# Ledger of designs, part 26: designed miniproteins, single chains, continued (5)

Each design is a single chain, and the fold is of that chain. pLDDT is the mean over its residues in the fold that is shown.

## One batch from the design tools (miniprotein)

Design m16879
Fold by ESMFold2-Fast:
Structure m16879 (fold): chain A 102 residues (1-102)
Amino acid sequence: SIEERQEELEKLYKEKKDFEKLEELVLELGEEENLRETAVLSIYEARIEWGEMSVVEAARELVKEGNVKVAKTLLGKYLGLDSETVENLSVEELIKMVEEKE
């Protein structure tokens, strides 16, 4: 079930091990059209948590891949912004806010 896959994903994320298995699980969750964005977001959050990339690098990669909405959500979560605020800002403005905080 989706719930069982989510529990396994959370366990792997918290243990910071086996990125390949984590990616497999989140992509499987994203097979359903309505879960695709959530799966992509989870992969990039894990990559950032494990030190593979910065939030800004992740956001720029997501934009290049056409995942603009996921990039905005990722940046907004990092900045602690509500969803309404995030929807009203561009990716470039959100990146600027991250860089100004660093």
Scores: mean pLDDT 73

Design m16880
Fold by ESMFold2-Fast:
Structure m16880 (fold): chain A 58 residues (1-58)
Amino acid sequence: MDDLKKKPKKINVYGDLYYVEKVVDEAAKRGVEVTGSSYTATEEQIKELEKKGFKRTL
């Protein structure tokens, strides 16, 4: 029973840069690395942004 072969999915956020900057800053404090030309947020961070009225595109 070892189901630990799942890589964390990163979702690109496109829209308001002000909110994206906050997400990146929080990830850095936790020791999470963010890479790419566009900011990438985790599923947990996306949920917080959605509550504020942020929309994600896939």
Scores: mean pLDDT 49

Design m16881
Fold by ESMFold2-Fast:
Structure m16881 (fold): chain A 74 residues (1-74)
Amino acid sequence: SAEERAEQLLEEFKEELERLKETQDKESFIAGANELGKRLAEEMERLKLSEELKEKVENEVVRIYLDLLDELDA
């Protein structure tokens, strides 16, 4: 289902963000996260997710990004 695809996409991008944090400095993490954000938008379009599902995935990814960025800023 579209919901299952959205959940899977969220898990994949969460793992990629966590990997970026582990292997890069803050500047590189920000750059990598920006590239991931572009790919996320393209994948959501490709999967034909509803506006509600796109918003849910984007909000969760942004939340994870900000949490990881805060850890790097400490």
Scores: mean pLDDT 80

Design m16882
Fold by ESMFold2-Fast:
Structure m16882 (fold): chain A 80 residues (1-80)
Amino acid sequence: MSGRERLEKVAELARRRLTEAGHPELGAEMAEAIRSMDAELDKMTAQMLVDGLMSLVARRTGQHDLARAIAREARRILDE
């Protein structure tokens, strides 16, 4: 799987999970931010940036468990 394919899967994951939780606009914002990331970033840097975005989600929504769940699933995708 290419770096771009991994980022697209992470973006769609974030969009879907946040939309299902009642935050469709935030889901679209997070997906766009993830899609804007450089596909050639190493896995550790990509994960750090995704973790930062999920910290923002937790602050804006108060849904810390949701943000942690998205970050955990994103890490599995990025490790593929």
Scores: mean pLDDT 86

Design m16883
Fold by ESMFold2-Fast:
Structure m16883 (fold): chain A 74 residues (1-74)
Amino acid sequence: MKLSQEELLKVASEIVKYVDELAEKHGLTESERNRILQVAVDAMKAGNDAGLSAEEVLERAKQAIDEEVKRLVA
């Protein structure tokens, strides 16, 4: 079961908002922000390919973002 294009766009919008919030909060560079976005996109694709729901895909992407942010701000 794969997400519709509309569901993927909704998840992507929430991911971008979350990344922008964390980038502002932690003073991340454009390069670091782009790296986090790539990690989120990879997690979103993996979750969609695994047949996860939109909610589960978003949760997995946020988890991947949080782990990458921890690595960058350590």
Scores: mean pLDDT 82

Design m16884
Fold by ESMFold2-Fast:
Structure m16884 (fold): chain A 58 residues (1-58)
Amino acid sequence: SLAKNAHKEWMEEKKAAISPEDLARIAEQEKLTNGRVINSKDELSGYDVLQWWLSQPE
């Protein structure tokens, strides 16, 4: 979908703009998820997917 496609690209840009420490944490998380892109849950999470990802208590 157009909106979901734009949102996914926006989130990827946000990930790239994160600090080196947070970027390393995200890379580690992506390895655990097989380098996933935004899935249905991330799309439904809306604008704050990136913050949700970084805020995970795990």
Scores: mean pLDDT 52

Design m16885
Fold by ESMFold2-Fast:
Structure m16885 (fold): chain A 65 residues (1-65)
Amino acid sequence: EIPEVDLELVEEIKAYLDTLPPGTRIDVDELAKRFGVSKETVEKALEALEIMGFVERVEGGYRVV
């Protein structure tokens, strides 16, 4: 199931991640600061992006596909 998240935030995070090379590690703390949201909110957005195939879960968080 796709977690209940702000889809506008998911789109904004995806747009930022699309500027990064594939395999780049995603720092949850940096995204939380960049978008002005909690780490929990970022984690939910990244979980949605993982389900959509844009990020992969790795040790310490996620990476760009």
Scores: mean pLDDT 80

Design m16886
Fold by ESMFold2-Fast:
Structure m16886 (fold): chain A 67 residues (1-67)
Amino acid sequence: SSLVKKLEEIIDTTKTGFSEEEKEELKENIKELSNSTLEKFIKKIESNPDEAARYLYELYEFVKKKK
């Protein structure tokens, strides 16, 4: 999925407090997300790239709530 690949790149290039294990967990979980959810987070980051880390933390919390 092009959306998954794009979000994985954002996870790898954005400065965050995530451990490598947390990044891998996030990448695994995003593969299970709907295209509409992936697009929503990508659009948030693209519209305000200075807050990319914050949006990734929101995404991590979102995937945690599902399980």
Scores: mean pLDDT 82

Design m16887
Fold by ESMFold2-Fast:
Structure m16887 (fold): chain A 91 residues (1-91)
Amino acid sequence: TAAQQAAVDAAMKARQAEIDAAVERLLRAGERNPAARASLQSLVEEARDAMAMATEQARKGGVAAGKKAQSASDGLVRALEAVTARVEAAL
Protein backbone atom coordinates (compact mmCIF):
# COMPACT_ATOMS: atom_id res chain seq x y z
CA THR A 1 0.00 0.00 0.00
CA ALA A 2 0.97 3.65 -0.26
CA ALA A 3 1.20 3.77 3.55
CA GLN A 4 3.61 0.80 3.56
CA GLN A 5 5.78 2.43 0.88
CA ALA A 6 5.78 5.74 2.82
CA ALA A 7 6.87 3.86 5.96
CA VAL A 8 9.75 2.19 4.07
CA ASP A 9 10.80 5.55 2.57
CA ALA A 10 10.73 7.20 6.02
CA ALA A 11 12.76 4.33 7.52
CA MET A 12 15.38 4.57 4.75
CA LYS A 13 15.68 8.34 5.30
CA ALA A 14 16.10 7.79 9.06
CA ARG A 15 18.74 5.12 8.36
CA GLN A 16 20.62 7.49 6.03
CA ALA A 17 20.68 10.09 8.84
CA GLU A 18 22.03 7.47 11.28
CA ILE A 19 24.76 6.47 8.79
CA ASP A 20 25.67 10.14 8.25
CA ALA A 21 25.93 10.63 12.05
CA ALA A 22 28.04 7.46 12.45
CA VAL A 23 30.31 8.62 9.60
CA GLU A 24 30.78 12.01 11.32
CA ARG A 25 31.77 10.29 14.58
CA LEU A 26 34.20 7.98 12.75
CA LEU A 27 35.84 10.86 10.85
CA ARG A 28 36.25 12.85 14.09
CA ALA A 29 37.98 9.84 15.67
CA GLY A 30 40.15 9.51 12.55
CA GLU A 31 41.31 13.13 12.86
CA ARG A 32 43.14 12.12 16.08
CA ASN A 33 44.88 9.22 14.25
CA PRO A 34 46.30 10.40 10.89
CA ALA A 35 47.77 6.93 10.14
CA ALA A 36 44.25 5.45 10.14
CA ARG A 37 42.67 8.30 8.12
CA ALA A 38 43.04 6.68 4.68
CA SER A 39 41.47 3.39 5.88
CA LEU A 40 38.63 5.28 7.58
CA GLN A 41 37.96 7.32 4.41
CA SER A 42 37.78 4.06 2.41
CA LEU A 43 35.31 2.60 4.94
CA VAL A 44 33.17 5.78 4.73
CA GLU A 45 33.08 5.53 0.91
CA GLU A 46 32.08 1.83 1.09
CA ALA A 47 29.30 2.63 3.58
CA ARG A 48 27.95 5.47 1.40
CA ASP A 49 28.04 3.27 -1.72
CA ALA A 50 26.29 0.42 0.13
CA MET A 51 23.54 2.78 1.35
CA ALA A 52 23.09 4.26 -2.15
CA MET A 53 22.71 0.74 -3.60
CA ALA A 54 20.23 -0.25 -0.86
CA THR A 55 18.17 2.90 -1.51
CA GLU A 56 18.14 2.22 -5.27
CA GLN A 57 17.06 -1.42 -4.71
CA ALA A 58 14.24 -0.24 -2.42
CA ARG A 59 13.11 2.27 -5.08
CA LYS A 60 13.06 -0.33 -7.91
CA GLY A 61 11.71 -3.38 -6.05
CA GLY A 62 8.85 -1.88 -4.05
CA VAL A 63 7.88 -2.75 -0.46
CA ALA A 64 9.50 -6.22 -0.29
CA ALA A 65 12.83 -4.94 -1.67
CA GLY A 66 12.55 -1.94 0.65
CA LYS A 67 12.27 -4.21 3.70
CA LYS A 68 15.38 -6.16 2.60
CA ALA A 69 17.26 -2.89 2.01
CA GLN A 70 16.18 -1.64 5.45
CA SER A 71 17.55 -4.82 7.06
CA ALA A 72 20.85 -4.44 5.16
CA SER A 73 21.15 -0.77 6.20
CA ASP A 74 20.51 -1.74 9.85
CA GLY A 75 23.52 -4.06 9.60
CA LEU A 76 25.58 -1.27 8.05
CA VAL A 77 24.78 1.14 10.93
CA ARG A 78 25.78 -1.51 13.49
CA ALA A 79 29.05 -2.20 11.62
CA LEU A 80 29.93 1.52 11.52
CA GLU A 81 29.15 1.91 15.24
CA ALA A 82 31.38 -1.09 16.06
CA VAL A 83 34.29 0.32 14.03
CA THR A 84 33.83 3.77 15.62
CA ALA A 85 33.91 2.24 19.13
CA ARG A 86 37.10 0.32 18.25
CA VAL A 87 38.81 3.43 16.83
CA GLU A 88 37.76 5.55 19.84
CA ALA A 89 39.07 2.84 22.22
CA ALA A 90 42.42 2.83 20.35
CA LEU A 91 42.91 6.58 20.89
Scores: mean pLDDT 72

Design m16888
Fold by ESMFold2-Fast:
Structure m16888 (fold): chain A 93 residues (1-93)
Amino acid sequence: SVLQQILNEAEMTLGSLELSLVTLYVSSGDPSYKEAADIVQQTLDQIRADPSQAISHIQQTRQQLAAVLPDPETLARLNSILDQTIARINAIQ
């Protein structure tokens, strides 16, 4: 189904993103990366509950990550990944 394809895309991309943020937390000791990873996990849980609202949840996540992440280079990379994820989900819908 379309909703299953959206969920699969979100799980693959946001799951990888969460793992990357956890890795940054472990390597840096900066709690901002753990907070960012928790935000991404919550977003994925919201998408699992309602995949039809995936784009809305991802857009909200962009705003939350901008408030939390200290490194503008990391934020830019994450925003690029989230934008690509939105584009792929739009192509499925």
Scores: mean pLDDT 89

Design m16889
Fold by ESMFold2-Fast:
Structure m16889 (fold): chain A 77 residues (1-77)
Amino acid sequence: SMEEREKRAKVIILENAEEEYKAGKKTPLALAYKMILEGKPEEEIIKELMEQFKLSENSARLILEQIKEGMEIKKNE
C-alpha cells in the first residue's frame, strides 16, 4: 500500500542517516541523527540544520520527522 511504502521510505532515510553518520559525513541527515542520539531538543536540532545547511524550517522539520518516524517504525518491528 501507499502507507506501507511511506513507512519504508522513512526507514530508508533513517538507514541513510545512520550510514552517513558512521562514515563521518557532514550532511543534514548525519547531523540530525547525531543530535537525536545526543538527546538534543527538537527545536535545537531544527535551528542547527537551518544554520549549518541553509535549509528552510519546513525542510529541517521534515528531515527530523522522517528520521524519528523511521526509528519508531524500526523499533516496533
Scores: mean pLDDT 86

Design m16890
Fold by ESMFold2-Fast:
Structure m16890 (fold): chain A 80 residues (1-80)
Amino acid sequence: MTRSDEAERLWEQAEVARRGRVPFSDPDERGAILERLIQLEREGRVRITRTSDDSVHYEEFTEEGRPLVRRAVELSDRGG
């Protein structure tokens, strides 16, 4: 099992509390939204799932899921 495969399994095991969408109208707004969501992902709170032309899609995790999400991010960031 690679670190990437282990990270994906941890993402799948973390309980999703809700799925969300943050709309944006311009590239600066998009950048600010992505920076905030990346910070929340590092905190184990969300995963960015998709970026479209008008919105960023994400999954938000339960408090119980946060340690799994944090571990998944750590494995992804350290890259092997």
Scores: mean pLDDT 77

Design m16891
Fold by ESMFold2-Fast:
Structure m16891 (fold): chain A 72 residues (1-72)
Amino acid sequence: MSLEEKAREYIKSNFSEEEAKEIEKILEMAKAGTPMSEVIAKINEFAKKHKLSEGKKTLALTIAHEIIKERE
């Protein structure tokens, strides 16, 4: 399974449909070359908007970090 497919599976398992749509948009920004600092800021905004637990926020940050690592 590709990292993208694996990330999509984790998102579907851990987030609501609306949360999944928004996080996928942020991850597309990460794939497109958005700086890590901006991606982290967007994930923090996402977590605040949806009142995410620290665990879910950490999961989102981990997925974004892995995507950024893979593009380098």
Scores: mean pLDDT 76

Design m16892
Fold by ESMFold2-Fast:
Structure m16892 (fold): chain A 73 residues (1-73)
Amino acid sequence: MVKKMSEVELTRAMAEAALKGKEEALKVAEEAQKAGVLMSPLAQRTLRALEAGYEEEAREDAEEALREAEELE
């Protein structure tokens, strides 16, 4: 069964994946697309920075996304 993630869970998953690397972040984005869940603007920005090769900016955005997800839980 396909598990539907909440926007908060997805934001955290994207942030954690981005800190691990581009491939892991792309897997989270693909799962979000298959589930029809819209990623937060911060999660989308993190993915875009990582895809563009801006690793430092992606790391900063990922850390911010983790803080935001924790505050919402």
Scores: mean pLDDT 73

Design m16893
Fold by ESMFold2-Fast:
Structure m16893 (fold): chain A 87 residues (1-87)
Amino acid sequence: MGLELLRREALEPLREIGRELLETELSEEERERLRKELRRITEEQLRRIPEFFKRAGVPPELAEELVEEVRELTEKILEELERKEAA
């Protein structure tokens, strides 16, 4: 339960910004602002996840798994955004 909650807390903010970026007609300024926010949240999650798991005595492989999910989701959002801009 606790680990699944942490996974949702790490991924949901990224999904929400991704939806805004991909599903809303944004000005270039608004798009850049949300892109910066996406990167900021990603960097924060990548830093916090290993630290939290280490302090909690959770196996490092579970932290690595969540870190990879955060990276993959961020990359997928940015790739989809680039495809939308190219269309």
Scores: mean pLDDT 78

Design m16894
Fold by ESMFold2-Fast:
Structure m16894 (fold): chain A 111 residues (1-111)
Amino acid sequence: MEEVDKLWENKDYYSLGKLLAEELLKVAKGEEVDPERLRHLNKVTLEFFDKYSQYSEVITLFRLGLRYLLLGDIEKAREYFEKALKLAEEKNAPQELIDFIRGALDVVKSN
């Protein structure tokens, strides 16, 4: 919880995206996760999506990637995260949104 809050306060969206993907991958693998931390991380992620709602297509692709990651489908998660990143760059989305997606993508690339 404190780690998530620090990343949000410091606008370290890359590390926040990385942490989100790592926690979802742990859930998919049946590894132990702190349910309070996961709930807080989900809340922060939804607030982030609301903040960048004008980039709805990017958010939709990224959200699909997160759903596949939760199911353990790393290949599909990677595909959707790469599509989300490409579209975000094409639309000149804020660096914060690009960093968040890149953080999640780097986790699936290393797995």
Scores: mean pLDDT 86

Design m16895
Fold by ESMFold2-Fast:
Parts: C-alpha cells; structure tokens; sequence
Structure m16895 (fold): chain A 81 residues (1-81)
C-alpha cells in the first residue's frame, strides 16, 4: 500500500474587478470547485477569498478562473509547506 500524507493548503485570493457581476461569477465558480462558501466584498470593488485546498489541481483551476475574471489578481499561500 502506498501511504501519502496530504496537508491542507490555504490560499488567499485578492483581486480588483471591473464589475460586481465578475466578482459574483468568480465567487460562484470557486464555490463550485472547492465546495466552500466564498466571501466577496462587493462595495469596494475588491474580492477576497480564503480557500482550503486539498489538491494542486483545484488550486490551479481557481487561479485560472481568477485570471480570466479579474483585472488584477494576487494569490498568496497562507500555510506554506
């Protein structure tokens, strides 16, 4: 049997969006990918999300979606390995 320990990785995504609709689309897409609720600040035109990711594939997909929808996107790993 192959034994692999997988740690949770916590990513913080922050972005500036042209419209509130783009922020909502990103939040919904990330909720679908992660199964977690995403909190978005619609009043300041900023989007901030903390996501617990169990796989790199999900992280890569989330960043790709962010880059499509955001004018500026910052991705930070809050719990580096």
Amino acid sequence: MVFVETKYRIYRLEGEFATAEDVRRMARALETLTGQKVEADLKSGRFSVTIELSSEDVAEAAVAIGRKLAEKLTVEELEPP
Scores: mean pLDDT 62

Design m16896
Fold by ESMFold2-Fast:
Structure m16896 (fold): chain A 82 residues (1-82)
Amino acid sequence: SPLELAEEALKLAKEGKVAEALELAQKAMNSLPDNLEASEKVGEKAGKILKEKGLDFEKLTPEERIAVGAEALIEVAKELGL
């Protein structure tokens, strides 16, 4: 499921396994409904996570960027019941 893929991507990102984390995050994104609404929800959740954690996206490491994306994907997958 996209939820399981996103949860594993977050775990791998926290372990510094950037390439594996990115691959699973991409698979999670591709498993969401292929429409503008799903993409907009992921972007909205990522922006909220960045603000709540006080993070500047331009100053993030690759693993931190993937972790934010994976957390956003987890939230969207849960809201969609996936």
Scores: mean pLDDT 81

Design m16897
Fold by ESMFold2-Fast:
Structure m16897 (fold): chain A 89 residues (1-89)
Amino acid sequence: SEKKRLEEEEKRFIEELPKIIEEVEKYGDEELREIEERYGPEVAERVRELLERLMEIYRKILEEGKITEEQRRELEEVLRELQRLGAEL
């Protein structure tokens, strides 16, 4: 069932979120510094803002134990912006 597959994928994603958040908190500053050194402070600031927004969404998902339609939309928007920025670099 497609519905069961999506529910299992969502559950696995939520279970991985603590590790993703911890990894971003541990290594995010180093990656942002490398981006700043290579592309300048304006690009690094934009990436930082997108990562902060992404982390806020992830923490809300963890608190709720589910992904709301609004959170899915916000995730898609942030990921689209990150992809666009990566394509422009």
Scores: mean pLDDT 79

Design m16898
Fold by ESMFold2-Fast:
Structure m16898 (fold): chain A 63 residues (1-63)
Amino acid sequence: MQLRIQALEEQIEVVKKTIEMIKKAIEEETNPEVRKRLQRMLEVNQKNLELLQERLKEALEQQ
């Protein structure tokens, strides 16, 4: 696999793991302010995952 595609796949894997950790943190958290902050972090990371997946598709299409 080419370094560029590998780097994108690795970044996607990291973001997916981060999303799962945030989801678990939201389930375990009882403080409303902290939960609201975690929910915003989840939304940002989900959007970043979408953009990274789009870039990966573009890179694969180019090859």
Scores: mean pLDDT 82

Design m16899
Fold by ESMFold2-Fast:
Structure m16899 (fold): chain A 80 residues (1-80)
Amino acid sequence: VEELLERAEELRERAIEEAGKSENSHEEQSLVGAAYATALTVGAEAGRAIADELESEETRRLAYEMLEALARAQEARRAA
């Protein structure tokens, strides 16, 4: 569980860093953060819908990996 959460946070930071390289860096970084927060509070599908708005394919891919790792961590916590 802890390892999966650490992976999700690492991927979040990498996605935010990649988003910072875009021309709309502030908006892209905000979308990554919103996707993560929404997945935590509302659910993984809602978080993914926000991540789908990312314009950078690389940032979007990292955001999807982030959300997948987060979903796995949440499932492991519920199963325990």
Scores: mean pLDDT 80

Design m16900
Fold by ESMFold2-Fast:
Structure m16900 (fold): chain A 67 residues (1-67)
Amino acid sequence: MSAAEEASKRIDAVEAEMKKQIADLRAQGKRNPELETEYEQQAQEVRNQGSIEIARIMKELREKAAA
């Protein structure tokens, strides 16, 4: 497997986990409307963490290509 293929698979896995966690948090917000804002904040944190991980994978790929 090439470095690009490995990076793509890792990014896909991060995006899939992020999507699943956000969907679960939103479902919990619907069950507990008084906590809906808190669950939306948690969903934003999941997006932020996913974006950081994807950026790290892309940085690794760029550095490996430059070396």
Scores: mean pLDDT 82

Design m16901
Fold by ESMFold2-Fast:
Structure m16901 (fold): chain A 65 residues (1-65)
Amino acid sequence: DLDARNEENFRWLVERWPDMSPGEQASVRRRLAMWHAGVDAPELAANYTDEQIEELAERAVKRLR
């Protein structure tokens, strides 16, 4: 189950968020945004601003609850 695996992996990452470097946090935000929007990294970079990526990542975190 891909969705269950992604959800578990992202919960693991979010739990470690406070201990992450700014670069690691930025990487996790992009991954969360990609997962929520259902897009790959090139598609995310082409179609979304940094502010939109942050919003998508926030929505993804809410899905993990």
Scores: mean pLDDT 79

Design m16902
Fold by ESMFold2-Fast:
Structure m16902 (fold): chain A 85 residues (1-85)
Amino acid sequence: MTLKITGSNGLKFTITDVETGKTGEATASSGNTITGTVDGEPVTLTGTKAISGDRHEVTLTINGKEYKGILEFVSGDELRVTLLE
């Protein structure tokens, strides 16, 4: 799974599942955490470790199950999260 996080009208972001085209909204919260939904399923993204200036390790929780992922800065207004299996 690859998630695209784009745009902001303040604290709100759009989450897109790139493989399915399903979308949802997310909000930044404290503790390097973004919470939202995609296709009605709850999603939480938490930053855990910087790998480089444009790449970070993250923990992604989808519908109560935890996954490891990589966050990449694609542009100033676009982040991409790829899950690791």
Scores: mean pLDDT 70

Design m16903
Fold by ESMFold2-Fast:
Structure m16903 (fold): chain A 77 residues (1-77)
Amino acid sequence: MKITIEEEETDSKKEAEIGEEKKKGAEVAKENLEKGPDAFMDARSSLSSEAGLAASEAAYKLLVLGEEYKVKVYKLK
């Protein structure tokens, strides 16, 4: 359990990977919110902690700023 410079060296790379996980979480949230909160919770349970948090944030953003995101997701379909 010893970490040195390695973590710092990959900090930017790690943030980029987290960004991709957040995008996946957001997409899963958008699709499953259309099916309802139960489907969203089920899908979220299978995600990593990072993607799960991103999915929750995306869900909140869709509900609060729904005009931009919800119209694109729900209305486009």
Scores: mean pLDDT 61

Design m16904
Fold by ESMFold2-Fast:
Structure m16904 (fold): chain A 79 residues (1-79)
Amino acid sequence: MHLLVSIVGSPKLTEETLKRVEELLREMGLEIVSSKVTGGSGIIEARTESEDLAREASRRIAEIADELGVQVMVQIIRD
């Protein structure tokens, strides 16, 4: 499964959010395939074979977004 995370906010908040999300995904044991930030836009692609882990990561990412006041879209894509 692929997890696609799109972050939109001010450049500083987007970068902070991207770093926090990357740290969370690594702590949860997901493989980070790619990570890119351009100004106020950030994209992270992660991979896992566990659907439960992908869903839990999505929920925790939403909590981070709410705390930081940024817009985040998380998509779980089946292989």
Scores: mean pLDDT 83

Design m16905
Fold by ESMFold2-Fast:
Structure m16905 (fold): chain A 65 residues (1-65)
Amino acid sequence: VKIDESLSDKLAELVEAAIRSIKEVGKPSKEGFEEGLKAVEETGKELNETKEQIEKAKKALKESI
């Protein structure tokens, strides 16, 4: 999808917080990673973010681990 827009600040902050939490555990568990992805999706939907923004946030989380 061609989107000429940056990831929303709220989703970016959530992704960065999830990455920090996963890394701080020392061994990022599959459970911690899946919880992070779920939190991004749920919060994105609550904020009425576009599907593209939510997918972009999930991709950023996956690429950072």
Scores: mean pLDDT 66

Design m16906
Fold by ESMFold2-Fast:
Structure m16906 (fold): chain A 91 residues (1-91)
Amino acid sequence: EERKLKYYKSLVDYYIRLAEISGHKKAAEVLRKAADSIEFAEQLAKTLNNQEALDILEKYRKEGKDEIARLKAAITLFENSTPEELEKLYE
């Protein structure tokens, strides 16, 4: 369990850094907010119509694993969306 949490944290940090160095600072902030807030991750998943992210949030929330839920949802949202789509939430 702790190994999975460390993995997801590292992957989120990696994607945040990729967005930052690619000039997508707003996308990096959206990803950071999704990783820090389950409510924001859920709103973002609904806005992007990402059913996989919503399913992840529901599954891990029912298990009481909110940190894994938001981290894994943020990863899924970043992998399935363009930086431009993520940035539209701030525009």
Scores: mean pLDDT 79

Design m16907
Fold by ESMFold2-Fast:
Structure m16907 (fold): chain A 65 residues (1-65)
Amino acid sequence: MMEPFYWNDLVKELEKKGDKKEVEGNGKSGKGNVTLPSGHSFPWDTLMLELTSDPVSGQPILPGR
């Protein structure tokens, strides 16, 4: 499982690169893996599971605003 700090770091890396769409393309419609510029690869299932649950309050993260 990913820790809350790790998830925040991951999101910031993706935003700094400015290529969230590129990551999605590499993830093959979100069923594959996400590859960061550092070379680390993560399964979408694990990332989505962590994203769904707010690590601070334990509540689900708002999907769309």
Scores: mean pLDDT 48

Design m16908
Fold by ESMFold2-Fast:
Structure m16908 (fold): chain A 65 residues (1-65)
Amino acid sequence: AMTYDKATVEEVAKKLNLDEGKTKAMIVLYESEQGKITLKEGVKEALLKQYGKDVVDKVKEALEA
């Protein structure tokens, strides 16, 4: 499960000009990269292919800022 509250997700989405659903997906990828969660087969690959690692890195920077 995602550890960030709704207010944090909304703020990151606004800062990066992303919709909330995409921002949640990027946070899930970020937590998967940290080993906090395990994604089902193909989900991580599909999201990385669709959005790219650079978008995940931007979400990481926004969460750590």
Scores: mean pLDDT 70

Design m16909
Fold by ESMFold2-Fast:
Structure m16909 (fold): chain A 87 residues (1-87)
Amino acid sequence: MPSPAELALAALEELIARTRNPEARAVLEQNLASFRAYLAANPDASTDEILTLFGTAVREAAEFLSPEEREELERRTREVRAQLRAL
């Protein structure tokens, strides 16, 4: 089973690959780098901390998206959060 950190990082990378908006993609890439740095410094980060960081990273990128793109991002985010809570 992947760790919560591994699942969150993989999900964020998948969202970047699926994001067509260049501004939203840039925000997601920056947030992915920050998230990786945080996890490297905090290897014992809780699932709740990981959920909070993932949610924040996605929310910041969503500000640059159209309503249609935001709905897709929100749907994928809900799926990832459900998977993280089930671990």
Scores: mean pLDDT 80

Design m16910
Fold by ESMFold2-Fast:
Structure m16910 (fold): chain A 89 residues (1-89)
Amino acid sequence: MKEKIEELLEKYKTTKDKEERIETGKELLRLAREVIENSEDVELLSLVEKALEDLMVNDENEELRKEARELLLELAVRQLEEAVERVLS
């Protein structure tokens, strides 16, 4: 998973074709959602957070930015819930 996300990030940042960039961005968002919902790997979650931040801030496609923002919010909520549970336990 980590290697695939890193490869897609590299492709996203280096591609000159708008259509290819959008397709790569959508695949990154799909994998990011999978990691946020199913993974406990802190390193993967950090990589996904960085990818979502880059998409949210720098992409020219409003739909990609919106979905990245929504996923980043979901990740933030999950991290907050985990922190609260740790304090209460």
Scores: mean pLDDT 76

Design m16911
Fold by ESMFold2-Fast:
Structure m16911 (fold): chain A 73 residues (1-73)
Amino acid sequence: MDEEELLKEAIEKLKENPYDQEAWRTLGELATNGPKELAPEIIEFAEEVIKESKDELVKLVARRILQDAKKKL
């Protein structure tokens, strides 16, 4: 599967269920090991989750992904 397609699928799953552990794992892997061209979209999504989520655990995961993606820029 194309990495851009994987990113889109993970984001859609997380919009439906912010507790989807597999989708968070996919985002984390793309943030760390995926192509740097995907980093801006990952950053934007993670920032939106941090702003809108009321769950501290969800925010913690999003902040970690944000930091990993920012290392590529």
Scores: mean pLDDT 84

Design m16912
Fold by ESMFold2-Fast:
Order: structure tokens, then sequence, then C-alpha cells
Structure m16912 (fold): chain A 91 residues (1-91)
């Protein structure tokens, strides 16, 4: 493990902002690409810090957040929700 908790949270915030911008773009291809990049980030950088069960529940909660995405939700609100979901399973 190379990242501290604080470094991991900051990187997660950065990746969540990238995903949010793609969601707001209205471009289906950009959305799919951003979702794939975010999923790869979770598998390579986040999963090592969680158990298999914690990671599966984390991904389920993130999928639920995306399925219930409100276009009126601000970037900061979206990023905050992603971090809150992570912290629910990490600590």
Amino acid sequence: KLLTKEELIEKLKEKARELYEALKSGDEKKRIEAENEFANFLLTEVKPYLTQEQFEKFVEDLQLLLANYDPKMSEEEFVKKVVEIFLKYYE
C-alpha cells in the first residue's frame, strides 16, 4: 500500500470530478469511457484497501448513486457522496 488514507481520498475526489464532468456532458461515449476509467481506478487503487465484501458493497452503493443521479446535484455534492460511500466501508 503506497497511498495514505488522505491521499486515497484526494485521488478519489479527483476521479469523482472527472466522472461528474462526463455525466454532465450528455455524451454517451464520454460517459462510458469515464465509467470504465473510474472502474479501473477502483480495481487498481481502491480495492487493495478494502476486503472483497467491502469492495462489492462499495461498488453497489456507487452504482445506486449513478442510477439515481440528479442533474441538479452539484459537483461538490456528488464528490462528497462518493467519499461518504467510501468511508462507510473503509472506516
Scores: mean pLDDT 82

Design m16913
Fold by ESMFold2-Fast:
Structure m16913 (fold): chain A 61 residues (1-61)
Amino acid sequence: SMDAQYKQLAIDILRQLREQALKAGDLDKAALYDKAEQQVRESTSLQQVVDLERALVQQLA
């Protein structure tokens, strides 16, 4: 489904961001991205994924 594809894309992006944070030695950001991935995986709606992504962007600003 389109929702499943969007959720998988969000997970893939978060994994890439975590890998970049680990390579940079930023353990705090790596942990933040890891928690965000877990929350996206546990989400039951597209709206929850969007809200989680928005919250993550605000935490990183």
Scores: mean pLDDT 84

Design m16914
Fold by ESMFold2-Fast:
Structure m16914 (fold): chain A 60 residues (1-60)
Amino acid sequence: FSSLPVPSLVVTALPGEPLDRAKERALSQDASVLLIPSPEKPTYDVYVREGDTFVYAGSI
């Protein structure tokens, strides 16, 4: 069997939002990717869902 992947849901944390709260929100929405805005850089920290948590994957 071949199945197409479902559309990935991306959730962005609010500026200043604690990481734990952002992860909880992303998990409640079944998100595949969580973006955390950096207060010091014009970049986002990228977290990818692994089971019931999010694991840091890099920055963009």
Scores: mean pLDDT 73

Design m16915
Fold by ESMFold2-Fast:
Structure m16915 (fold): chain A 63 residues (1-63)
Amino acid sequence: MSVEELKARLQAFAAWAVGTLPVDEARALVDSAVDTIANHYGLSEEEKAQLRAAADAAVDAAA
């Protein structure tokens, strides 16, 4: 799975989380998801940073 595919999936998940949970809980859940995905796929620190940036932007856009 590519980093771009992971970013797209994470953005969709972040939008769902913000629509379902209080924004503080949504941010915590999305941040946890970034760490879980990065560890599962063995992502570099640069790739992990790209996912986190995309996740933060998605939460901010949906909030």
Scores: mean pLDDT 80

